# Designs tried in a protein design run: designed miniproteins, single chains, continued (3). Part 72

Each design is a single chain, and the fold is of that chain. pLDDT is the mean over its residues in the fold that is shown.

## One batch from the design tools (miniprotein)

Design m10482
Fold by ESMFold2-Fast:
Parts: structure tokens; sequence; C-alpha cells
Structure m10482 (fold): chain A 80 residues (1-80)
């Protein structure tokens, strides 16, 4: 049925958007970690480098939580 196809397409679209967002966040985190490892940071600079990695980790967690809530809302709407 057209309704089942539309529901499947919506789920696929949201899933693809969530994967793209998570891949971007993972890339950002990996770049932050790589920079922290490659830079010969002084003892005074290392806390700043660690904070940048932690900020990237927190952003990835926030995006993951938001994506999970969004998917749950879509599934609830489609089950109604």
Amino acid sequence: SSMRLNNLRLLQQVSQQNRQQMNQQLDDLNRARDLYRRLSLSPSQRPIGRQLVQDAQQQMQLVNDQNSRRMGQVLDMLRS
C-alpha cells in the first residue's frame, strides 16, 4: 500500500539523516583526538587539548540522544 511505502521511506530518510549526523560527529571527535596526539603540547596546553576532545565527545552524545528521541517519536507517530 502507498501508506506502508510512505512510512518506510520516512523511516529510511530519518535513519539516513541520523547516520550522516553521527558520522560527522565521529569524524569531528577523531580529528580532535588526532590533533591532540600529533601536537607536541606543553604541560599548560594539554588541559586545553583534553577539554576540546571532551567537548567533541559531549556533542556526539547529545546528537546521539537527540537522534534516538527523534526516531522514537517517528515510530510512535507511525504506530498511532
Scores: mean pLDDT 78

Design m10483
Fold by ESMFold2-Fast:
Structure m10483 (fold): chain A 77 residues (1-77)
Amino acid sequence: SLREARRIIIEAYRSLPDEVREAFEKDLLTLAEKYKDKPLEERQIAILNHMKEWAEKLGLPEEVLEAIDLLIERVKK
């Protein structure tokens, strides 16, 4: 479910060390600025893909990657 997917992502994010979260948030702000003049769907997909790349780099569980993919598919519709 979307609620469960969001819960999984939020819990994973909250479990990250402060310095990792700060770096991630800074990267997200930079990405949001880059896509500010793009359609909302394109911006949301770019942000979610960036979150997925971070999850992969940090070695987060597959359930987190699957949750992000579910959100990407829902944004496309």
Scores: mean pLDDT 81

Design m10484
Fold by ESMFold2-Fast:
Structure m10484 (fold): chain A 60 residues (1-60)
Amino acid sequence: FDEAGALLIAGRYGEALDLVVELYRAGRISADQARALLDRIVAESSGEVAERARAELASL
């Protein structure tokens, strides 16, 4: 969770997206935590990363 937040602050949105998905699938974060992080990626990124984040958010 903290590592995903740090990647977002650093602007590393693709890496943050991959980590959020991995942590959620591993059961290490809740759906609410994953949703909050994905919402931020959608808001702050653009292009393919934002599209992937929207798709993952819709799948929660």
Scores: mean pLDDT 81

Design m10485
Fold by ESMFold2-Fast:
Structure m10485 (fold): chain A 120 residues (1-120)
Amino acid sequence: SELEKLKERLKAQVGNLVLVIKKAVDYLSKLDPEAAKKIKELLEKIEELYKKMEKSKDPKEIIELAREILELTEEIIEILREVAKKLKGEDKETVEAMAEELEKLREELQKIIEELEEAL
């Protein structure tokens, strides 16, 4: 019961991460099409891992997939921070805020992964 709740919570949080990254791709498509394309390619990899995670009942496999998603998310955060360096005003603030939101979600996912590992 506790293990099942942790698995569901992890899957839900990865779903939230995917939605935030999709918003970032849409926002950057007009500001920096090259960066948007790179993030979209990373997002497609995350979505493939997420589909595997949703179908998996094995907590160890779910943890491994979630860790791979976190590594790809870190790459996206780095791209957003590099884009922000080239921007000014409200666009800079928006892209920096997106990077900060993804960093917060990454930290929350890491905590859920640790809780799930401790429950095993």
Scores: mean pLDDT 88

Design m10486
Fold by ESMFold2-Fast:
Structure m10486 (fold): chain A 75 residues (1-75)
Amino acid sequence: SRSAKEEEDLRELKKRYEERLAEEKAKPNPDEGMIRMLEEQIKALEDALAGKISPIEAVGRMMRALADLVEEELA
């Protein structure tokens, strides 16, 4: 179960990531790795809001998406 505050916090965080994704896509040379990472983070938040995963599982997926971006940069 989750509180109304947890749902609002997740919706606000999703909105901020959606804004960042729109900004990245609007750049003359969009960073494809950053776009993929942001899309994965938005999907994790969507899945949490839909009750498909817990908020802590969403955080884990978001951390993994960031780690995958870092690994791509180091390759």
Scores: mean pLDDT 80

Design m10487
Fold by ESMFold2-Fast:
Structure m10487 (fold): chain A 66 residues (1-66)
Amino acid sequence: YYDKVFENKRKEVEEKVREIEGKDREQAESFYNEQMQKLKEEEDAMNDFYIADELAERLKELLSES
């Protein structure tokens, strides 16, 4: 249940990052990191899911879209 909820929240952040990236890649990266940090803090309160490696790879994928 919680994994699905946080996956949807992460997807929403990724969609917003793509909107910002069209204007400013650095701002998009900053926004993504800030929002993902907030989601990680909330998720850690629910379970001990480790997501650091997945987040790093996902950010690279989003930014490569230019």
Scores: mean pLDDT 68

Design m10488
Fold by ESMFold2-Fast:
Order: sequence, then C-alpha cells, then structure tokens
Structure m10488 (fold): chain A 77 residues (1-77)
Amino acid sequence: SIEEIITLIEQGLVPELTLEEFLSAKKELRPLLLLALSQEDLVVALNNPALQDDVVQAIELASKSPVLLARLLQRLA
C-alpha cells in the first residue's frame, strides 16, 4: 500500500532506484518512489513534463514529513 511505502522510505529501507525502475513502477507509487532516486536521476525526472504531477505530489508529501523532506533535500544537494 501507499502507507507501507511511505513508512519504508521514512525508515530508509527503500534502496536507491534507477530511473528505469522508477518509470516501470505503477503510476500511483511514482510520487513516493521519486524520493528514492539518485540525485542525477531525480534531476532528469524533475525536467520530464510527463512526470510533473508526480513531482508536485512528491513535494506535497515531503512538506508534511520532516523525514521525507530531508530525503528530498539530500537528493537535491
């Protein structure tokens, strides 16, 4: 479930995903899995117009969780 994936990301149990693994994931999981991308792949995803809704949802989720926000900032630093 989405809640289970949020918990795994918060606990650092989701391994770093490749862009290919991210793109093959179910659409409803992409906003959460975006936080598990490498810095380089995250930048590529952020510049993809087809992923704009996923990006907006990922930022909204990160803003509500200090742990997810820290993960997002770590990937962008």
Scores: mean pLDDT 70

Design m10489
Fold by ESMFold2-Fast:
Structure m10489 (fold): chain A 81 residues (1-81)
Amino acid sequence: SKELLEKAHLLVYILVEEGHRNGLSKEEVLARVRAALAGVPGLSPEQRAALLAAADELIDLRYAGRLTEADIRRAHERLLA
């Protein structure tokens, strides 16, 4: 559902922020996101792939110090299109 996808996107954002705050590497954060998404019931393989792609983009922007509220919003909007 759209609501499930929105909640999964929020989970991705939370894991990226927590990982960055706790000094994890990009690879460690991506692995945590992958594991967390695998545990979410009701996500299709296509939805999991889209969420992982969004996570990769958010991680890269966050670790480069370039992540903005607009980037988070755009990633969210792309997932719901």
Scores: mean pLDDT 80

Design m10490
Fold by ESMFold2-Fast:
Structure m10490 (fold): chain A 82 residues (1-82)
Amino acid sequence: DPLLELARELAPDAALVVDPTAPADLSLDEQIALVREALARVEEELARAEAEGDEAAVRVLRGQLRVGRTMLEELEKERAEA
């Protein structure tokens, strides 16, 4: 699942348990929830990295945040059409 993989990449320290009995396709609401959860973790890490002056971490986290926000915007547009 590309959204579960994205969530893991956005929050690599977050323990995502893959349930093999889960349905193959996630609803738009479930996909939006996963992306929002991952983005909240990235925003928290970004705020900490900025406070610590870790420029390398800030660069990586800003990249992850941009990707996640783009995906969230796309999913929210699909939901608005439903």
Scores: mean pLDDT 69

Design m10491
Fold by ESMFold2-Fast:
Structure m10491 (fold): chain A 83 residues (1-83)
Amino acid sequence: SLQQGFRIVMLAGNARDALGKGDYDKAKLYVESMVELGQQAVPEKAEEIRELGKKAIEAIDNKDYGTAERYILEMETLVLEGL
């Protein structure tokens, strides 16, 4: 669980860093990796994690980067609380 917690924090940080640098395609890939890890780490929350990831990617595609950051944080928090 500690290794999974470290990995989700790193992926969330990388996603936010990519957003800050304008590397939106890379940010979406990190969000997808967070969804995959989160589903494996907290399978009872898999549907909620998928929905948050989908909303984060939709926000990036709509250029609503503040909303994307909020969904990334919500997904990180949900996974960490489930560990």
Scores: mean pLDDT 89

Design m10492
Fold by ESMFold2-Fast:
Structure m10492 (fold): chain A 85 residues (1-85)
Amino acid sequence: ASRADFLEVSNKILTAESLSKSEFSTLAQQAIQLGDILANDPDLDEEEKLRLAEAYKKLGNKAQELNDYENAITFYNKALELKNQ
């Protein structure tokens, strides 16, 4: 469930041609919550960790494009945490 929900929210953010900073912030908060649930799953394998880290990096890039630097930093840090473990 959480994995599918994370992918749906992430895809919505990444495929949107236009998002306001406010719209992005709401979706980013949802992605962070769902991603944290997924990252803390004890059954999360190495391939899934790498895919989650790459998704976080892409979300951070989108946040930066929208001048949402707070969420950009959060997403980049989450990606680094997963890649370093």
Scores: mean pLDDT 80

Design m10493
Fold by ESMFold2-Fast:
Structure m10493 (fold): chain A 100 residues (1-100)
Amino acid sequence: SMDEEFAKLEEEARKRIEEIVREGLEKGEEEVAKKAEEVMEISLEIIRKLLEKGLITMEEAREAIDYVLEKVREIVEKGDLESAEQALNVAKDAKKKLEE
């Protein structure tokens, strides 16, 4: 089922974000790592909702997950708190618009 396919993508995304968060914590970037994790969680919720509504395909969901993972990795690698805060604000705004 689509739910089972997405659950597998979500599980792999969570393993990948755990590694990104671990690397950030090892560098002392705890706040950046925490915000990056929140961005990924909100993004996964948005992607799931879009998929459930038939607005995106499973392939597009995978591409969107990979895109978000790449961006949060860059933010954590740079210790860029401002970019982390902006990404979190964008994700929260997108979620709010999807719930309307």
Scores: mean pLDDT 88

Design m10494
Fold by ESMFold2-Fast:
Structure m10494 (fold): chain A 75 residues (1-75)
Amino acid sequence: MLSDSAKEAVVRYIREEARRKLIAAGVPEEEAERWAEEIGRTVRELLDAGASMGEAMAAGAALVDERIREYRERR
C-alpha cells in the first residue's frame, strides 16, 4: 500500500497534468482547475481502494480525455 504522503503526491501530479492538458485543449482556466480537482478526487479514491500507481495514473489520463471530449461536444 502507498503511504498517505505518496498518494497525496500522485494526486497533486495528476491534478497539475490534468489542468495543463485541459487548458491546452481550450478549456477556460477556472473550469480546468475545477475538473482537475474532480479528477484528483477520483484518483485518490482509486488509490484508497488499492489501485496501483499505474492504474490510478491511467484512470486519470482517461478522465482528462473524457472531459475534453465532453467540452467539445457541448459547443
Scores: mean pLDDT 82

Design m10495
Fold by ESMFold2-Fast:
Structure m10495 (fold): chain A 65 residues (1-65)
Amino acid sequence: MSPEERALEEIGDALARLSRENPDATLDEMISVLEDLRRRYESRGDRVRAATVQRVIDGLRRERA
């Protein structure tokens, strides 16, 4: 599995967990969860996975705008 595919899987898992714990979760809360995931990758020096998470965040922000 590529680093990008792994990041997409972890994004899906994080959002599924948020939806399970908070069915009324807003788009901003989803973005916040993904920003936490991106920061964890950055803290580990994983630039490729962090960049993949950032692209998803940018897409969600565009949907809001």
Scores: mean pLDDT 81

Design m10496
Fold by ESMFold2-Fast:
Structure m10496 (fold): chain A 76 residues (1-76)
Amino acid sequence: EKEKEERRKKIIEEFYSIIQRLDAGETLLSPEEFERAKKVAEELSKFIQERLGPDASVEEIKNFLEEEKKRIEKEK
């Protein structure tokens, strides 16, 4: 369970790193970065399904991600 929590933190951190790059206007990803982004999205989808279920709304997903981001910040 502890390993699962650490893995979730890493995936969320990677997800927000990708979002920050996109917010900075970076629209082109290398093939390697694109494949990594797909893997991050797939892993994140698994965590969302485990916590919120397969029918989670976009708003519920956003709220979940914001809460997880706050948890990561507290552990610094």
Scores: mean pLDDT 69

Design m10497
Fold by ESMFold2-Fast:
Structure m10497 (fold): chain A 69 residues (1-69)
Amino acid sequence: STREQEREGRRLVVKMAKEKKSDEEILKEADKLEKEGKLPTAKILREAALDPNTLLAAVADLVEEELER
């Protein structure tokens, strides 16, 4: 589902950020994911690379989902 794909995208963004991947690396990974047909995941990564507030929001949303789980 779209929500599951978006959640996967947020997890990837957080992991890449934790591994000190640059914005350029994140954007490149988004391009590869888009080519693989994972459009919602790629979109999350692309937006996070272009806007730090989007990355922070993605992290916060993922944490909130973990608390509800």
Scores: mean pLDDT 72

Design m10498
Fold by ESMFold2-Fast:
Structure m10498 (fold): chain A 65 residues (1-65)
Amino acid sequence: MEELKEKAKSKDPNELVKALTEAISRRDIELLEIIKENAKKLPDPKVREWLIKTADSAIEQLKKL
């Protein structure tokens, strides 16, 4: 759990992608929210937008369940 939270707070886009994949697999909405908030702080707008959009889509899917 802590390891995934650290990846979710990472400034490395690769680590955020790994955390995102794991959060989706675990259906962990809280972790997806952390990834989304941390992605907003990324300097690369393309990576930031992709991560936010992907996390939002995953959260929306999980909340409908």
Scores: mean pLDDT 76

Design m10499
Fold by ESMFold2-Fast:
Formats: sequence, C-alpha cells, structure tokens
Structure m10499 (fold): chain A 57 residues (1-57)
Amino acid sequence: DEAELEAFLAEFRAELSKLVSEEEAERTVQGLRELGRVAGAAFAKAMGRAILAEVRA
C-alpha cells in the first residue's frame, strides 16, 4: 500500500509540476504523503486525483 502511494505520488508530482511551480508541487506531494500516513493511502490518492482534476480544469 505504501509502495502504491509512492508510485502514485511520483506520477502526480510529474503531472502537477507541469501546471504549478516546482515548489508548490513539492509541498503538495509532501502534504499528500503525510495525509496518506494519517488517513490512509486510498484517501490521499483520491485527494491527489481531485487536485489534478481541479488544476487541469
């Protein structure tokens, strides 16, 4: 599950870095990683997908 989260965060960071500053992408990834440890990887991945959808819209 942690490996699945890290794989997701790597792809998420690459995509988000195209849309926002590198610093903001890094902070967002760190926040999602911590969220995954507190609330679970599934919740963190869902939140990451929602963030990408909003930024892409």
Scores: mean pLDDT 82

Design m10500
Fold by ESMFold2-Fast:
Structure m10500 (fold): chain A 69 residues (1-69)
Amino acid sequence: SLSEFLAQAALTAGSLSGKQEDGERIAKLIRDQGLSPEEAVEMMRKAGFDERSIELFEISVEIYLRRLG
């Protein structure tokens, strides 16, 4: 659900350490919710995440989604 995605995104934004497993988990969440990376970024921005966290999330998810297919 959207609420579940936002809750997991909040937890992940607090721990974006550049670890590959974190990026893969985020990419799977986006894919499973049927969201584009752009839609996920917009949702994080509306949820009040800071621009640096959004920037790191966007870079990470783009790389890992490319690897997943």
Scores: mean pLDDT 65

Design m10501
Fold by ESMFold2-Fast:
Structure m10501 (fold): chain A 78 residues (1-78)
Amino acid sequence: SRARLEAAVARALEALRGVEEEVVPKLPPEKQEEARRAIAEAREAIRAASALPDAEAALRAILEAAAALQERLAELLG
C-alpha cells in the first residue's frame, strides 16, 4: 500500500539521520566527508524511490539504496 511505502520512506530517512548524527562524528575526520556524501546519495535515492507509482518497485529501490550505503560505510570503516 502507499501508506506502507510512506511509512518505510519515513523510517529509512530517520535511520539515515541517526547515522549522520551518531556514527559520522565518530569516524576519522578524513572519512566524515565521504560518509556524509554516501548518506546524501542514499537520501536522494530514497526520495526518488518514494515518487515511483509502483509501491513494490519503490520498496525494492529503498532496500537497494540501503544495501549500497551499508557496503560503502563498511569500506569506510575498514
Scores: mean pLDDT 82

Design m10502
Fold by ESMFold2-Fast:
Structure m10502 (fold): chain A 70 residues (1-70)
Amino acid sequence: SLDEELERARELIEETKEMIEKGGDIMIVRMLIIAASAELWLLEKRYGETPELRELRKEIEELEKKAKEM
């Protein structure tokens, strides 16, 4: 379901945030962002543009911005 897939995507986002906050490996951070973006694309393809997916997109964009400054 969308709810279960959103939960998995949220876990990936939280893992990425933790890596950035700890000053982790930039290459791992970039790979996690790519994985999150791919998951978002698949969810948008299956469910269309929903408020939950728009919010997920904004979170991924913020992570991309933070990664550029690492």
Scores: mean pLDDT 82

Design m10503
Fold by ESMFold2-Fast:
Structure m10503 (fold): chain A 76 residues (1-76)
Amino acid sequence: ANLVPLKEAIAASPGLQAILDAKKAGKLSPLSASLLDLVTEDLERLVDADTLEQNLLKLAQAVRDEQTVAILQAHA
């Protein structure tokens, strides 16, 4: 497993960067913004960078967050 701080895993993922940029621009739906807040609550948390994007995609699909799914799939 490639365990890195969440902030570094995000910096290496075009899909996750695109979602964060959309949040900063105020373009995320309330559902998408809430999901991202939950996932990014601790940016220093160690995560498996190799599975992070796929795990977020599965979570977004499970909660029917279509905007997050669309952004991640565009960068898959």
Scores: mean pLDDT 80

Design m10504
Fold by ESMFold2-Fast:
Structure m10504 (fold): chain A 80 residues (1-80)
Amino acid sequence: MPDPRALSPAELVALARKLLAQIRAALAAGDYATAQALLDQAQALMDVMAADPRVPPREAVELGAELTALRMLLHVNLRS
């Protein structure tokens, strides 16, 4: 992955939203391996965003909630 520190706050938010959309698509397709890899990438990006004071708190909270919901959906599908 390119260094997230090289990205602007707007680019970080845009990348996070793109990853969340790709996770939803992978889950809908039943591609749980791709969904897991994308979830791991999104979590790493969210950790960088949480440490970056330039990222608006509202966007960080909203993206974090979506990521949590998608992770729960993956776990339900893997265990059921």
Scores: mean pLDDT 79

Design m10505
Fold by ESMFold2-Fast:
Parts: C-alpha cells; sequence; structure tokens
Structure m10505 (fold): chain A 112 residues (1-112)
C-alpha cells in the first residue's frame, strides 16, 4: 500500500498536480505510521525511502512546497519511530534521509 501511494505521489509531481502530490504524501505517511505501530520496520524504511524520493523528485521539478511537505512527513515518521521505541538503526536511516532531503532542498532554494 505505501509503495502505491509513493508511486502516485511521484506521478502527480511529474504531471504538475501539486494538490494530488500532497494528498498522496499524506496517505503514504499514514500507512507508514501504521507500519511503525505494527513493528514492521522493513515497511517503515520503504515508506521513508519513498517519501525521500518524492521530495527529491519535487525539487527537480521546482515544486519546493511539495518537497517541504514530504520532508515534514519524514520528520513525523522519525518522531513516531522514536516514541514507539524503534531500533537505533531504523532511526539513523530516517535521519540520513531527512538530512539529505534538507540539503537538496536548501541547495535548490539558493539556486533559484
Amino acid sequence: MVEEYIEKAIKAVEEGDVEKAKEYIEKALEETKKAIEEGDYEAVLKGAEGLFKVAVTAVKKGYLDVAEKSIEALDELRKKAIEAGAPKEVILEIDILIGLARIVLAVAKLSE
């Protein structure tokens, strides 16, 4: 389910449908939050990697507000993972994705 929402979010970004992109980011976030509650950390990391991919795709297309929305979703996942007592390795992988996405967005904002 998460992968389907990520695919739809990326397609919406590619088509310039900002509102659909944000909708699918929110749906991907909610499904990934369920995976945290279930202790399915493989699904959590797939969701985080997907949201990172949405953020990078949005930056490449110039939809910086969509990229910010996807990074905010990653921040929410990180917070929920910590609150749920996720393994240190899972939290570290999410932190790396957030850091890289924020760098990509910051560079894009300086270049425009």
Scores: mean pLDDT 88

Design m10506
Fold by ESMFold2-Fast:
Structure m10506 (fold): chain A 110 residues (1-110)
Amino acid sequence: MSLEELLDEFFEAVKNKDLEKLLEISEELSKNKEFLNALNSSLLTPEEIEKLDDATRVLRGLLQLLLAPYALPTPNLPQEILDKFAAFSETLTPEQRQWILNLMDELNEK
């Protein structure tokens, strides 16, 4: 599956609050080492990189991008990907945003 197809499935899973699908997509995205490294260098602390498995690390990075696509520091991802996250972020309901925040808190407790 292409990176773009995986991101489209990720957005659908977020909209549906489908944690199992999000983990499946994050696991597949974690196999793209260039994408994983781009997320790790910008969105995750060294402590998070050390403690989290690759799939959880990708999921956390993607959720953070979704909440704040242009937040500091910006990841070394193509602008087209950042713009795609920004566009989708604007479509999220307050309930979907709260679900993302709760999921990120749960991932941080690991």
Scores: mean pLDDT 72

Design m10507
Fold by ESMFold2-Fast:
Structure m10507 (fold): chain A 56 residues (1-56)
Amino acid sequence: GGRGPFNQEELAAALLLAGVRSPHIEALVAPIDTDGDGTLSEAELAALRARLAAQA
């Protein structure tokens, strides 16, 4: 894991540790990764965490 922007691999690993499956990861990350560069800001990660909390 990174301390700054995260790539999709690091994000996927963190989500898997939280018990989220790959199909859910793709569905949750795609709308948040608006740049399509595979990295997310802290604000975008916060939005993803909110979605995960609602799903869990």
Scores: mean pLDDT 60

Design m10508
Fold by ESMFold2-Fast:
Structure m10508 (fold): chain A 94 residues (1-94)
Amino acid sequence: SKEFEEAEKILEEARAEIRERMREEGRESEEFERLMEETIRAFKELMEEPSEENLKRLEEKLRAAVERARELGLEEEGELFKQAIEEAKEVLSS
């Protein structure tokens, strides 16, 4: 699906930008990288099987990633990631 490709592109570009930003600022976090990966995986599961369970899982993973980013001093990166997930969801709803 074109919408699936556009959603994945949004997430991949956002992840790359966040990784580069963290690297340039010397604030790399393997833990936050892992949480982003887990959230993107949950998003892909939701794309393949749209269900309340998969939506709830995505929301729980995203919340955990954003909260942990804040604790790690990566609040802006966490917000950027959240915004990308919400934009990707909007593309799928269009």
Scores: mean pLDDT 84

Design m10509
Fold by ESMFold2-Fast:
Structure m10509 (fold): chain A 86 residues (1-86)
Amino acid sequence: SSSLKQLQEALETVIKEALENPGKTVSKTITNDQGVTLTIEAKLENGKLFIKTTLTAPSGEVKSEELELSMEEVEKILELIEEQKK
């Protein structure tokens, strides 16, 4: 699906940019064909990747999630994204 591909590409881009720029917050925003906007923010700090996702619906409803990833978890996520590019 186009939305899944956009999400995977955005997530991969943000993760890689955060790894290349330790201590800096990097972000990417995508909007699907239904007008749902997703902003992904990432920062590599103290050997961990902090990711914040903010989803905004056309209705104005906002949902935010935050997660902390070890470098081992980051490597696994990037591996799974590469597998989905088949």
Scores: mean pLDDT 81

Design m10510
Fold by ESMFold2-Fast:
Structure m10510 (fold): chain A 80 residues (1-80)
Amino acid sequence: VRLRLVVGVNPEPVVEAIYALGGRITSVDGEPVNNPTKEQAIEALKNSQTRVVDVVVPAEAVAELAALPEVAHLEVLGDV
């Protein structure tokens, strides 16, 4: 499933959850990224202007990500 997230002040729990659930980050602030490490993704979001991240996750991960307090907004973009 493709998602767009707006993350809060601390992106670390969101990035950790994405990677732990078998997901990957595809863009930060609308700019495509290619296979960032967790550390690179966390750093990019901490320095982000909008804190918008596009991700691909298993369908089962959607509810867990939506439940995180650091996820300010979650939008389903479609299937992969």
Scores: mean pLDDT 83

Design m10511
Fold by ESMFold2-Fast:
Structure m10511 (fold): chain A 88 residues (1-88)
Amino acid sequence: SAEQEERLEKAKKKLKEKFGENWQEKFLQLLSEKSILEVAKELGLSVPDVLLLAHDILQTPEGAELAKKLLSEEDIRSILAAYEAFVA
């Protein structure tokens, strides 16, 4: 939806401002180390916005490869399941 696209772009901008060019790697690294709730709190994002951003990264070939390097298959499945439950 247009609202989800706006929220996604705002979240991306915030992470780019905080972490620079490597923001996707930094974000996925946080998800490997902390719960989604803790990551949301640290980044000043809502839980749905964290899930929306994680899902968006996983939909790109480059983001999917990066996620496979940094996250377990179980973590990836959990993120996608949470996205379907709380965002989709």
Scores: mean pLDDT 85

Design m10512
Fold by ESMFold2-Fast:
Structure m10512 (fold): chain A 71 residues (1-71)
Amino acid sequence: MKELVEKAIEKLEELEKISEEVGTEEGKKTAKDARETKEMLKKDPEKFSPEELEKLIEHVEGIKEKLEKMK
């Protein structure tokens, strides 16, 4: 549990940085969404199941790949 939460937070932090570096309006929105999701995880990590955390990590990786492809 704790390891998955920590990994999800790390991936969200990476996504926030990449989204800000892209400098597009879509990037700004993605950075904001990543920050808000990270805040939710820090406040209530138990609201997320291990399966939901794994899916979140997968979605974040996919978004990161898409943003990198735009550059």
Scores: mean pLDDT 79

Design m10513
Fold by ESMFold2-Fast:
Structure m10513 (fold): chain A 103 residues (1-103)
Amino acid sequence: STPDVHDLTLEQMRAIARRRAADIAARRKTAPAKEKPVLDEMEGILRGLAQARTIEEVEAQTKRAKEVLDKLLADPSASEGVKLLAQEVYLLGQAVLSALRHK
């Protein structure tokens, strides 16, 4: 069951970002070579979201997540699993950004 990110605390959102980054690192070990660069980029974004201290840092990582998502959605050879993962990373970025603005 995927928790609703809008109902989570900022600390819980950051914990989710750390956990998802670790899960991506594990997935990378068995991923096709063509998917490894995008998995590395998504792991970097999630680590950035977990460590972000400013709204500007979260905005930068969320923008990167949107760029990754848009590229994957435009790629018919990308797996649905990787596309869904990129969507989840982008939505988490938006949730963290919202939480920081309402602190």
Scores: mean pLDDT 82

Design m10514
Fold by ESMFold2-Fast:
Structure m10514 (fold): chain A 74 residues (1-74)
Amino acid sequence: SMETIKELIERLKEKGVLNEEQYEEALKIAEKAGGDIQYVISTLHSKGYLNGEMFERIVLGLARGVPLSEILKE
């Protein structure tokens, strides 16, 4: 959902994974995603904003039904 995608982007900004400019670009990517969180995650990884370790952690966590707050906790 768009709410889940926005939560993901906000949490990545809070953790310092995305700076201000990357955060704004991530929101534009979310607009194009149409609710497809995998598109957002893959695009952020492709742009180098999300490293391979964090990308894998998010993908596997979401596949297991883990909430974003837990995936991105530490």
Scores: mean pLDDT 84

Design m10515
Fold by ESMFold2-Fast:
Structure m10515 (fold): chain A 68 residues (1-68)
Amino acid sequence: MKLAEEQAEELRREGREGLAEAVERGARAMKRVIEEVSKHLGISEEEALEYLRNSPPEEVAALIRSLQ
């Protein structure tokens, strides 16, 4: 999250505004997913982020669908 915001600021300094906006949108979407996973599983946001990093994309997609 914070790293993505820093990356977006660096991209803006390079004149890549559109890419910076895309990174910020992705970071916001990821934060929402982390918060929902944390709430659903009863774990911390930090643990939810680690779960998402270590899980196969298909398992993450299935979990996100179940949260709707």
Scores: mean pLDDT 71

Design m10516
Fold by ESMFold2-Fast:
Parts: C-alpha cells; structure tokens; sequence
Structure m10516 (fold): chain A 71 residues (1-71)
C-alpha cells in the first residue's frame, strides 16, 4: 500500500541510499499526481529534493505528514 511505500522510502534513507529514496519518492509523487492527489504529490516531490540535498530529517518529516493524510 501507500503507507508501506513511504516506510520503504524512509528505510532506504536510513541505509544511506539517498538516491534510491529520492527516486522512489518522485515515482510515488508522479503516481499520486495521476490519481488527482496533487497536494500529496507536491509534498513527496519536495521530500525527493530534500533527500538529494542530504536533508534527510526534513524529508522524513514530510513522509510522516503524507502518511498521516493517508490515514
């Protein structure tokens, strides 16, 4: 599910796979945009950009916000 995908992105970042975390967040953002969930897509795109910038704590905070919106 979507929450499990967000957990996987966080796990990739914890392992230091920031490029994979960023790429996975972008893929999920594109998927949510296609589903009409544009606000969540923008948040995940920002998380992707933050992972690329090495701002892991800020990116993970956004993943938590998206997960709460999906509950």
Amino acid sequence: GLVETLEKIAELAEKGDFDLAASTARVLANYLKEQGREELAEKLQKASDLFKAGKTDEAVKILREVAEELR
Scores: mean pLDDT 84

Design m10517
Fold by ESMFold2-Fast:
Structure m10517 (fold): chain A 60 residues (1-60)
Amino acid sequence: SELLKAEELVRKYGEKAVERLMRLAEEGKVNAGTFRYALQAAGVPKAEARKIAEEIREAR
């Protein structure tokens, strides 16, 4: 499940979760769905998480 993978990443990186997730997404190492859910699990609002994920997708 992408949601479970997202929760695991947030637990793994803790306070630096958002920073680490941004880097992994830019490197193409995290699925877009997992990245978006992980941002939300780390406390990023749903609308902002979607916008960030779309911006990274467009930059590739």
Scores: mean pLDDT 71

